# Designed miniproteins, single chains, continued (3), part 10

Each design is a single chain, and the fold is of that chain. pLDDT is the mean over its residues in the fold that is shown.

## One batch from the design tools (miniprotein)

Design m8338
Fold by ESMFold2-Fast:
Structure m8338 (fold): chain A 96 residues (1-96)
Amino acid sequence: SAEIEKFKEELLKEAEAKLREYMAEKGISPSVQEELLARFKELFEKIFKDLMEEHETRRKLLGLPPLTEEEIKQIIKSAVSIALYRVLREADEIVG
């Protein structure tokens, strides 16, 4: 839905802004910042897809109704948090 797409775009923009600020404050070079941002987006898409497939499969097997928009939003929030955490950890490893 349009609301799901807006929610996703807003969360990704907020996460990207926080990641850019963190990396800049840590003195990470612009080229490495762009690599870590690309990795964040790649990780988000992979995690989001994996979580969606897991939840959809589980619901079908248990005869539960399809995922609601609120449940999809929670999956997006989880995927953003997991991807952001992993990339922040990688940024920390670069700076020592």
Scores: mean pLDDT 89

Design m8339
Fold by ESMFold2-Fast:
Structure m8339 (fold): chain A 77 residues (1-77)
Amino acid sequence: TAEELIEKGEEAAKAGDYKKAGEYYKKAGELYEKQGDYAKAAEAYAKAAGAYLRAGDYAKAIEAGKKAQEARLKAAA
């Protein structure tokens, strides 16, 4: 589930594996988006962006941040 992916992302982040954390959070965001839960998708993509920044992957951080903003706008509509 998307919730299990968030939990795996949190465990990876606690272990210092921010690249893996970013991938789990991104996957959770994609699942929430497919479910129409744009608020949770935005939160998951924002967590992915933060994890990618900490991993030094600026390109993936920017991409995840854009997805978070798009999901936030859909949640507000």
Scores: mean pLDDT 86

Design m8340
Fold by ESMFold2-Fast:
Structure m8340 (fold): chain A 88 residues (1-88)
Amino acid sequence: MEKEKEEKEKKEAEEEAERAVREAEEVIAEVEDAIANGTKEEIEEAVKRAGEVLARLNDLYGKYPESEKVGDAAGRVLEAARKALDSL
């Protein structure tokens, strides 16, 4: 049975994961837009931002490894960043 402390930890992990996933979706959209419509300089800036978001996602995944949402988001950001680098 879930205890009050376990419920709080699970809720905090879920809220952090939800915020991180939203931030990941935003940066993926920025990277894809930069690849499609941006300059080489804008693509490089988008890659830097993606790297910052990926670092945050990896930190969260280390704290909450059972969060599939964080793992999936990290993978998507990494793929977007690699695609951007391939475009340079």
Scores: mean pLDDT 78

Design m8341
Fold by ESMFold2-Fast:
Structure m8341 (fold): chain A 65 residues (1-65)
Amino acid sequence: VTREAAAAIKGIGLGIETGKEIEIRISGNRIELTVKGVDPEVKELAERFKEEGEELGLEVEVRFE
């Protein structure tokens, strides 16, 4: 499993857990998550996924719209 694939799976998991629409963009070792809508719990979960992605050696950026 590649780091990019692992990050994509985590992003999909976040969407399932929050019920929010999430767009995922992957380029090399960078992953960008764009979450449609925002609430405090979604923000907290997204920050945790960002930290986990960074531990995998990925650059993770999360945006809320």
Scores: mean pLDDT 68

Design m8343
Fold by ESMFold2-Fast:
Structure m8343 (fold): chain A 81 residues (1-81)
Amino acid sequence: SVDDYQEEIDEALTLIWIGIADIDASKGRYDDAIEFLKRMAEKEKNPKNKALLYRHAADIAEQAGKTDLAEEFRKKAEELE
């Protein structure tokens, strides 16, 4: 059933969200990418996927020179792993 694949589906969706954010970041839309990943992380119930979203938000924040924000996201991810 679909429920038998829920973990795999949720991981695939997480990777799609990261891909969308990477596209925004590649266009210089760092704030849009960061806010998108933050919103998706806040809605995410799976701690592994939530940590992954925060880690990617941190990486994009670093690319944008937002070091304090990147440190906040890294701490959130570390608390989940």
Scores: mean pLDDT 86

Design m8344
Fold by ESMFold2-Fast:
Structure m8344 (fold): chain A 73 residues (1-73)
Amino acid sequence: MEELRRQAEEARRLAEEYRELSRKYRELAEELERKGGSKKDIIMADATEGVYMIGASSYEIAARSLERKAEEL
């Protein structure tokens, strides 16, 4: 099923994109902490990292499921 493979590839790309965003927000939070930035900004950056990490994991699970289905069909 070529359509399932295409959907799996798209989900993998989104997972990688979200993983990269999560990493960037983690680095931002660390820099804000070192520079003595506001606690509000640090907390927001940490929370945003968590949201993108969850999103990345969700897309990875979707991609694996679609890849498995494509192999079975």
Scores: mean pLDDT 83

Design m8345
Fold by ESMFold2-Fast:
Structure m8345 (fold): chain A 92 residues (1-92)
Amino acid sequence: SEAARRGAREAVEGAERGGSRAEGRAEGSTVTITVSDASVEQMFAAMSGGVAGWVLGAEAEVKAEGDTVTVTIKGPTPEVAEKGARALGRAL
């Protein structure tokens, strides 16, 4: 949906402001953000973003492999997924 896509774009912009490369995908009420060349600080921010997504009523998964971190946020609605992705973007 459009709301989830907005969240994905904002999260990508947040990661890029932090000096990393990022890709975002949105499908229904699920937003997936992959941050490449992530700093240690961005990896901690991504884990914190996962916790924030959970507090907002979303399901969040964070996977880190080397310098790549992938955060998947699944909300009960696209609007909740957008809020979770925005929170992640602000942290990155």
Scores: mean pLDDT 75

Design m8346
Fold by ESMFold2-Fast:
Structure m8346 (fold): chain A 90 residues (1-90)
Amino acid sequence: KEEIVELARRALELLSKKSDEEREELEEKLIKEIKDEKVRAYALGLINAAREGSVEDAVKGLEESLETLSEEEQEYLKKAAEKLIELASE
């Protein structure tokens, strides 16, 4: 859980530094690159969270959500955050 929170925090921090145009470009890349619908949904959710407000508030909400997620859903979120970090770092 702690590892997933840190990955999501890193993704959110990278996304928060991008313009709206850059975030739209990332959404297009995610749609093309991520074939798993669940992983893609979590990745898009993280992009939307980065638009809404502070990274810290988004991370707190994520920590609460992780308590209710299955191990399978946690793995989708982890993969989503890792892929976002990869694409956002390019």
Scores: mean pLDDT 78

Design m8347
Fold by ESMFold2-Fast:
Structure m8347 (fold): chain A 103 residues (1-103)
Amino acid sequence: DLEAKLEHLRELKEKLLELGDEEGAEMVELTILLLEGKIDDKVLEELAKKYGATVEQIKAALRIALGELSDEEIRRVVEELKLNDEVKALAASLLVLLERLNE
């Protein structure tokens, strides 16, 4: 249920803000936008600038997080697009958040 997952994420974001974890809250907000399909070109450009990456590299990280790529496709994309450690960490953080919503 998408709406139940979104409500859980909104509650998590509020708890993180109360704890002063602004970076964690930002990651949860990005997960909400990703699940709602609201990642537009402006958000992609802002993420590319923040992570020292191209828009193409950010799009690849988001596809990895959504589980859209096989393990072989992930290895290929990481190698061909030369994903830096910051972009890989972004993909991993989003993947962990999304996987926890399925438990």
Scores: mean pLDDT 85

Design m8348
Fold by ESMFold2-Fast:
Structure m8348 (fold): chain A 81 residues (1-81)
Amino acid sequence: SEIDELYEKILEIIEKLPEEAKKEVEELLRQALNSTDIEEMDRKLQAALLIAQKHLSEEDLKELAELLGRLARLKVEELQK
């Protein structure tokens, strides 16, 4: 599925993070994807990006933000159905 493809690409970028940061980001992403509240989802995705920005290049951070934005859009569409 499109969500599975996006998640795989996100995991490729997150593999560049130190183990503790990777675990924190993965947990925040899991919580965001399981959220039924758009504001809660957005807060968790922003928290994940803040952690990732300490460890990623500008190029990798931009790619991660774009992938997370697409994932969030699909989740919002799902919640509106």
Scores: mean pLDDT 83

Design m8349
Fold by ESMFold2-Fast:
Structure m8349 (fold): chain A 70 residues (1-70)
Amino acid sequence: PKAEDLAKLSEEEKKEVEKLTKEGEKLLKEKKYDEAEKKYEEALKIDPDHLEAQVNLGIVQIVKGLDKVL
């Protein structure tokens, strides 16, 4: 019952979330963790329920913590 009429996201917003998530993944591969974190945070501001952005943001924060310790 996540109804279609409850999703106020436009097609443009959905595409923007996907684009931000993809850009974040590219930045992660380049080890630009701060840049990647910002991309995922921007995606989640548009769609807080976006699972890929939520998971990848968590991964970035963990990796950033490990990179500072190591």
Scores: mean pLDDT 75

Design m8350
Fold by ESMFold2-Fast:
Structure m8350 (fold): chain A 72 residues (1-72)
Amino acid sequence: MSLEEIRKRAAEAVRNIALEDGDSETVAEKVAQAVYDAKNADEAMLKAREAGASDFTVRTARVVARYVEEKA
């Protein structure tokens, strides 16, 4: 699987988790984009917080972005 595919799947997973946790569609999309674009886990976490995501979604974004970071 390419790095692009890993990023896309990671972003989609976080978007779905955000929606399941009760975040709005707009927040879920912003968090998914943050995970897709992030250079590292800390950047994804900060962007998720800026988007107004729930604490659970913010923590999930960090974990998922860390996985992507390790594969890059």
Scores: mean pLDDT 83

Design m8353
Fold by ESMFold2-Fast:
Structure m8353 (fold): chain A 83 residues (1-83)
Amino acid sequence: SEAARRAAEALRQAAERSRDPLVRGFLLDLARAVESGRLTPREAAERAELLARAAEERGADPQDVEALREAAEAARQAAREAE
């Protein structure tokens, strides 16, 4: 779907901006899951938000936290547009 494509694109862009390889890998896995239909854009947004909160709590690089939050918001917007 267009929403899934848009969410996956946002997740990949966030991965490119990520400094932590684990954060990058997680975002790329979410992008693949959304493209394959294993996750909805809404579910991908929820997972990215959860990781952003965990990363912030452990004092991760602010750029990684921001990338995760931007990805979550973009995926949420894609989910809303699909409704």
Scores: mean pLDDT 86

Design m8354
Fold by ESMFold2-Fast:
Order: C-alpha cells, then structure tokens, then sequence
Structure m8354 (fold): chain A 62 residues (1-62)
C-alpha cells in the first residue's frame, strides 16, 4: 500500500537527514584535520543527494 511505502520512505528520510546533520558538523569542526573534513565533505555530498532522491519519491507518492 502507498501508506506503507510512504512510512518506510519517511523513516529513511529521517535517518539520512540525521547523517547530513552529522557530516555538516564534521565539515565545520575546527578540531578535525583537513583530510578528515574533506572525507566528511564527500560523505555530505552523497547524503544530500540521497536526501533529495527520497524527497522526490515522497512527493511523487503524495
């Protein structure tokens, strides 16, 4: 059912949103090395792409 699919997508959206917030904190952490911040930046880009994909899927089902 559409409702079950929406519930699953919203649950995953919450997890990915949490990942975005975590990586944003790492990218802006002055105590981390430049290499660690660069790695976090790459992870942030991927997490933001996934966040956009999930948002589009939710909108398409709504």
Amino acid sequence: MRDERLARLREELGRVHGEVKRYEALVNDPTLSKEEREKARKELVEARKRLGELGAEIDALS
Scores: mean pLDDT 82

Design m8355
Fold by ESMFold2-Fast:
Structure m8355 (fold): chain A 71 residues (1-71)
Amino acid sequence: SAAEEAAELIQKAGVLVSLGRYDEAIEYLEKALEYAPENEDLKKALEAARKKDSQTALEYMRKAAKELLSK
């Protein structure tokens, strides 16, 4: 499903954020947003990643993935 594909991309982006690889993480988050364009937590995660705010990015990525996988 689109939600499962988005969650997988968020998981990959999370690893990249933890490694400080923000440009690559942003690409995965943008792809995830194509599958879940209405997910506000995912939009906030993307904004935090663009600011290189790893703590905020990872927090919102976890929230976004939880919402997507709760269906």
Scores: mean pLDDT 86

Design m8356
Fold by ESMFold2-Fast:
Structure m8356 (fold): chain A 77 residues (1-77)
Amino acid sequence: MSEEELEAEILLALTRAALAAAGEPELARRAHEVLTRLIEAGEYEKAKELAKRVIKAATAGDFEKAEELIREAEEEL
């Protein structure tokens, strides 16, 4: 893997873990799906940026914002 791809994969794993730990398994599944598709498309910068924003929202307990970010990315795909 490239360094950018590896960083994106790590952030995907962290995003999934953060949402699952927060009791949001459906958001964790959707985030995993969207981030995987971005990584498969070579959109590593977009995947990293989305993952970081979702993690920040999840750690703040702002699941409405986390869902909004995931939905916007789903619409882009």
Scores: mean pLDDT 86

Design m8357
Fold by ESMFold2-Fast:
Structure m8357 (fold): chain A 76 residues (1-76)
Amino acid sequence: SSEAASLYTAAAIVKAAVEFLKERFGVDEEKAKEALELADEAMRAAKEGDLEKARELLEKANELETELAKEAEAKL
């Protein structure tokens, strides 16, 4: 479905962003790990067609990505 593809893509983008922030800015290791795990779980849920679970996991991953992005901005 288009929604499953969109959720998968969004989660993959969050994963890439968190990996970038971890590599370039040395953001909080525990928060980065949690965000990556949530993004991976969101991608899995989207593949399985569990759109509600994918949305909930993606929302949590996005919240952590936002916190990590703020940490990175403070280091600039």
Scores: mean pLDDT 89

Design m8358
Fold by ESMFold2-Fast:
Structure m8358 (fold): chain A 60 residues (1-60)
Amino acid sequence: MSVVEELAAAMEIVNRAYERSKEPTDEDLEEAARELRERGVEVSELALEFAKGIVYAEKL
């Protein structure tokens, strides 16, 4: 998986968590990440943290 594909998947995880709650917790993010891992999509913690920063800034 390319860096761009990994970041796109991480962004999807964070956006999905925001669809469930306007103030998503780390637990909500872990649930979304786990669902994607069950489908064979793996996202690193670094990519997830980067995506969290981007989406969080956009929602403010």
Scores: mean pLDDT 72

Design m8359
Fold by ESMFold2-Fast:
Structure m8359 (fold): chain A 55 residues (1-55)
Amino acid sequence: SPLIERLRREIEELERRIAELEKEPPTPVTLAALAVEKAGLYFLEEVLRRLEEEL
C-alpha cells in the first residue's frame, strides 16, 4: 500500500530526527522537542499497526 510505504518512511525520518536531537545538550528546549517528536513517533507506530491489521 502506498499509504503504508509513506508512513514507514515518515517513521524512519522521525527516528533520525530524534537520534539527532539526542546528541544535543539536554536543554529545556531540546527536551521539549524530544518529547513532542517521541509522542509523534508513538502515534505513527500505532497508526501503522492498525493499518497492517486491516490488510
Scores: mean pLDDT 84

Design m8360
Fold by ESMFold2-Fast:
Structure m8360 (fold): chain A 97 residues (1-97)
Amino acid sequence: KEELEKKIEELKKKAEEYETAAAAYEASLKEAEEAAKKLEEEAKEAAKKDKKKGEELKKKAEEAKKAAEKAKKEAEKYKEEKKKAEAEKKKLEEELK
């Protein structure tokens, strides 16, 4: 019983860690999406005056989009890991009864 209680506490801490990680990646996703949108608008405007400058900014916008995709995948991964930890914790709590 004490061993189950300890494992339940460890799973609770893991779920909290995964939730914190997911929130951090969601914040990174939002920043990257905002940066990509801004760079896309700047690229369109710059391209009207200088094609080379427009292409450079367009490349930066693509990099920001890739960063957003990576952040989204990491956030989803940690949300799933949290769900797994919570599900395992629930099973152990049921065994403790």
Scores: mean pLDDT 83

Design m8361
Fold by ESMFold2-Fast:
Structure m8361 (fold): chain A 89 residues (1-89)
Amino acid sequence: SAEIQTYENGFLYMLAEIIARERNIDLAAAPSEEEARRLREELIREAREFWERDPEKAEKEIIERAKELGASEEELEALKEAIEKIKAA
């Protein structure tokens, strides 16, 4: 479903952001918009590989990052529910 695809894309973007932070990658410091685009695409690819290889660890990283960003308990439960829907599909 399109909704499940949207949830998956959201998780991949969050994982890509987590990977960028761990590697101290600053997309704003990229020498061009084209280089920034390539870096984003590479990070999303690595995020997808991480999600496919270890979904439990990827879920944990996403939840911890959401907490750091100030997600409420209700938002965290909604995020966990969305992750379970992707796993069940």
Scores: mean pLDDT 75

Design m8362
Fold by ESMFold2-Fast:
Structure m8362 (fold): chain A 88 residues (1-88)
Amino acid sequence: LTKEELLDNLDSTIKQTNNPEIRALLREAKAAVEAGDWDAALAAFREAVRLMVENTPNGNEEESEKLVEERVRGFRLQLELIEQAEAA
C-alpha cells in the first residue's frame, strides 16, 4: 500500500463526511501523513473514527468499539508499512 493510496482514501472519507468536526480531524490526519508525522496522523484519525461511530445509530456499543479499533488498527498498519518501505 502506497502513501498516495492512503491519502486518496482519507480524501474520499473527507468528501463523504457531512460532519464538520470529523472533516477537520480527517484533514489533520491527512496533513500529518503528508508531513510524515505518524503520531499526529494516528491521533487525529482515531478521534475522527470515534466521532463517526458515535454519530452512527448502532444498537450495540461493543460492536461500535470493535469497529473503531479495527479501523484505527488498519490505519496504523498502513502507516507502519509506508514507514518501513521509506526506511529501506
Scores: mean pLDDT 77

Design m8363
Fold by ESMFold2-Fast:
Structure m8363 (fold): chain A 112 residues (1-112)
Amino acid sequence: APAYSVRLTMKVYKDGKLIEEESAEATTPEGVRELARRFTEKGLEAIKNGADYVEIEAEILADGELVARIRATIKDGEIELEGESTAPTLPDEVSELVGAFMEGIAEAMAKA
């Protein structure tokens, strides 16, 4: 069975420029959910403080190889989602990690 990991990246933009970037890794759905929540909370605070938009990205790796990527762009209180995968059907483990990422974002947005 492959070893799954997720790299989460937060990027904050203002006036067309990247002003802040943070990355972290998790290997469990709970870890992904908590990182997505924390990065979304930081991003929302940055928007409150005058940033234009925030991108939060999850890159899902199987044995170090990229198998799926999902990005959430938060602008003017709205979320736009973009996803990419190397296969038409995702393994259950990958779908669980994507779900955890989405849950973390939703939890942060609900508390804002």
Scores: mean pLDDT 85

Design m8364
Fold by ESMFold2-Fast:
Structure m8364 (fold): chain A 51 residues (1-51)
Amino acid sequence: SVQEGKDYAKKLLKDGYSVDEAVDAARAWGEANGLTKEEIEEVVKFAKELG
């Protein structure tokens, strides 16, 4: 889900990964978990705003 993708990105940022690393990982996770392009962009936007 979009929420799981956001939680994943948030965890990576808290663990000290860069915004770019969290974004790349969130995209890959979203694609692997069947998120739409719009849902992936929502997760990416969340990661960028949080970092």
Scores: mean pLDDT 83

Design m8365
Fold by ESMFold2-Fast:
Structure m8365 (fold): chain A 94 residues (1-94)
Amino acid sequence: SMEAQRLLDQARIYLSQGLILYQEGKRLLARTPEAQKKGLELFKKSIEYTNKAIELYRKAAELDPSLREQMETGIKTAEDIKKEVEEAAAKAAA
């Protein structure tokens, strides 16, 4: 359906934005202590966007079960990003 496709497209946008926030956060962590604090805030936003992507993928699959495989792939990618963000944040806090 058009509605399920729209949710899938929105999920992909949030996932892409989450990845960008993670990459920018990593760049800031290599800078000054002030920039490191900003990098950690971007990591927090990356997790929020990644969680939103997972939510939208699940809603899309509920409307159109044929999207289940695409949803599973997207959720796995989102979980992998979230894990990398959490590991990088823990390392920076040590």
Scores: mean pLDDT 86

Design m8366
Fold by ESMFold2-Fast:
Structure m8366 (fold): chain A 80 residues (1-80)
Amino acid sequence: AAPAAPELVLPSSLSAEEQARLRELVDRVVALLTEVDATQEQVEEVGALLGEILDALLAGDRERAAELEERLLELLERLR
């Protein structure tokens, strides 16, 4: 069973679509980090990128958020 997503209080300024996309991204990240037995340092690095993606979305900078999402996915591929 997928681990229960941590109770993620998303800002009301995010659209329902952006909230759904973020939850899906977080679920994927948690599943992969668990599968690869990621180190605390790797978890912190991934968490920092997720935080930057959230900040970009809150600022309305969708291009920056997309760029950071691509960097996060590249990092996750390197952890495999």
Scores: mean pLDDT 73

Design m8367
Fold by ESMFold2-Fast:
Structure m8367 (fold): chain A 94 residues (1-94)
Amino acid sequence: EAPKLSVRGKISSVSYEVVDDTTVVVTLTFKNVTKEETAAMAKKVLEEAKKVPGFISASYSVSADGKTATITLTMESKEAAEAAAQWIKDTFES
């Protein structure tokens, strides 16, 4: 429970988009963070995404203002991409 509450305290919005059936783009916007903290959170999400079935590769970028992280996930199939999108919802929107 405590880990979910800690993550929620820093996240102001979450969005995701499934592109080309196998690519999931996740945008995380943070409140009261440094650019370094935003990068660290993006890296944590990327490491957890490696555990999603059908994971192939991931990359991340941080916005110029340091408040937004964009994570791009490449999955082996449309089903794997949909599972990754569901994992994002369950992790950040609940």
Scores: mean pLDDT 75

Design m8368
Fold by ESMFold2-Fast:
Structure m8368 (fold): chain A 103 residues (1-103)
Amino acid sequence: MALEDGYELTLDLRGSRPEVAERVVELLRRAAEIARELGDVVEESETEWVFELRPETRERITALFEEAAREARRAGDEEVAAFADGLAYVARVARRLTVRVER
């Protein structure tokens, strides 16, 4: 599969329930922890995450997002599942991923 050199994703959480917004932000924080453990560069703020996705980091973060989507669907939380599916898709195809959150 061809990889995009950079991908920018904006998640508009302003219309979401607080619980949904909190779960999405926590998912991004967990992804940042995985990237740091693997020695990759990650920039993190309250509203923006920038991931350098080397192959191992890409695989681990994509798996995290895919599992989060499955768990959200099992819980009946289709909104969290949709955000997690979108994150998994862009993580699979990006060498560098920027995620911005609007709350």
Scores: mean pLDDT 82

Design m8369
Fold by ESMFold2-Fast:
Structure m8369 (fold): chain A 61 residues (1-61)
Amino acid sequence: SAEKAAEGARRLAEEGNLGSATGAAAQAWRVYGPEAGRRAAEAGGVDIEAAKRLAERGQGL
């Protein structure tokens, strides 16, 4: 769920895994849409634009 994706991003960021937290936010963006991706990025404290760019790159493949 979108809530689980946000929880995952927050947990990864708490462990210092900001790259993985950004990836989790990008995955939420791709699977649940832009609102869920923004929420996951905010929960993980990661750059929303970085998560958006990563999601767009994944969709472009």
Scores: mean pLDDT 78

Design m8370
Fold by ESMFold2-Fast:
Structure m8370 (fold): chain A 74 residues (1-74)
Amino acid sequence: SLYADLDALAQAVYDRLVELKERGMPREEILRELLAFVDAGVDAIAARHGLTPEQRAALRADMRAWVEALVEGL
């Protein structure tokens, strides 16, 4: 389901954030890496579920905002 794929992407983002933080990566590099990762994940999910360009853009914006909030909390 769409929600299962989004949950899996969110978990993958959390796992990657933990790995990058444990490696001592600077905040700005973590942000850059996670934004690229979530963009690719959203594109794959949108293609799999036949999302419109507008739905894809909204999902990307929401996921990017979430990533920015996660990194700001580091």
Scores: mean pLDDT 89

Design m8371
Fold by ESMFold2-Fast:
Structure m8371 (fold): chain A 107 residues (1-107)
Amino acid sequence: SNKEKLEKLRRKLSATLAGLREAYRNEDLEKAIKYIKESIKIVKEARKLMNEEDKKKIDELLEVIEKSLKVLEDPNATKAEKLEAISRAIEALEEVIKIIQKRIKEL
């Protein structure tokens, strides 16, 4: 069912977010890039199961996450700018998880 698919995606996204938070604490930029890329894939899969209003909200949050990834992959960005980018990606991913949780309750 779509509910079971979203519950699996929510669990995967929560685990990836936990890894991203640990990478942020350890200032591990390579692991942060890996977890952000994994999160983008999970979010895009969850998006397919959303209504049109929530798809638009997820698209705005994906833009934030993808901009954060570009900062992390920019060799000219400072470490401080890269850490701020990770923080913004974490906040955006927390909002995606809230949208997914709300949709699960409606199914």
Scores: mean pLDDT 92

Design m8372
Fold by ESMFold2-Fast:
Structure m8372 (fold): chain A 109 residues (1-109)
Amino acid sequence: MAAARAEVEPLIAQLSDPDPAVRTEAALRLGEIGTLGEVAAAGVEPLIRALSDPDPAVRTAAALALGRMGYGVAAAGLEPLRRALSDPDPLVQAAAQLAIDAIERQAAA
């Protein structure tokens, strides 16, 4: 079932929350529901911005979320994810690599 637009807009707003735990949860939730076409498209740019978040847990969540959204992210997300491969946090590097691999496998199908 398609998620209501009302669910996506609060999650996008929560990516700017002062609490990094709230931003992490919002990024993961956007990735979960982001398989739903237009919902995925609306979340892509905010999640790309979250790859530059000061908190490594938020950056990890954003990379995983972009990977879950798949091929629809490839054109906009691959360059930011490749930059995340140079992130100082090894979990962010691993998440970015998994996301790139997932997106590229879907593009090659």
Scores: mean pLDDT 75

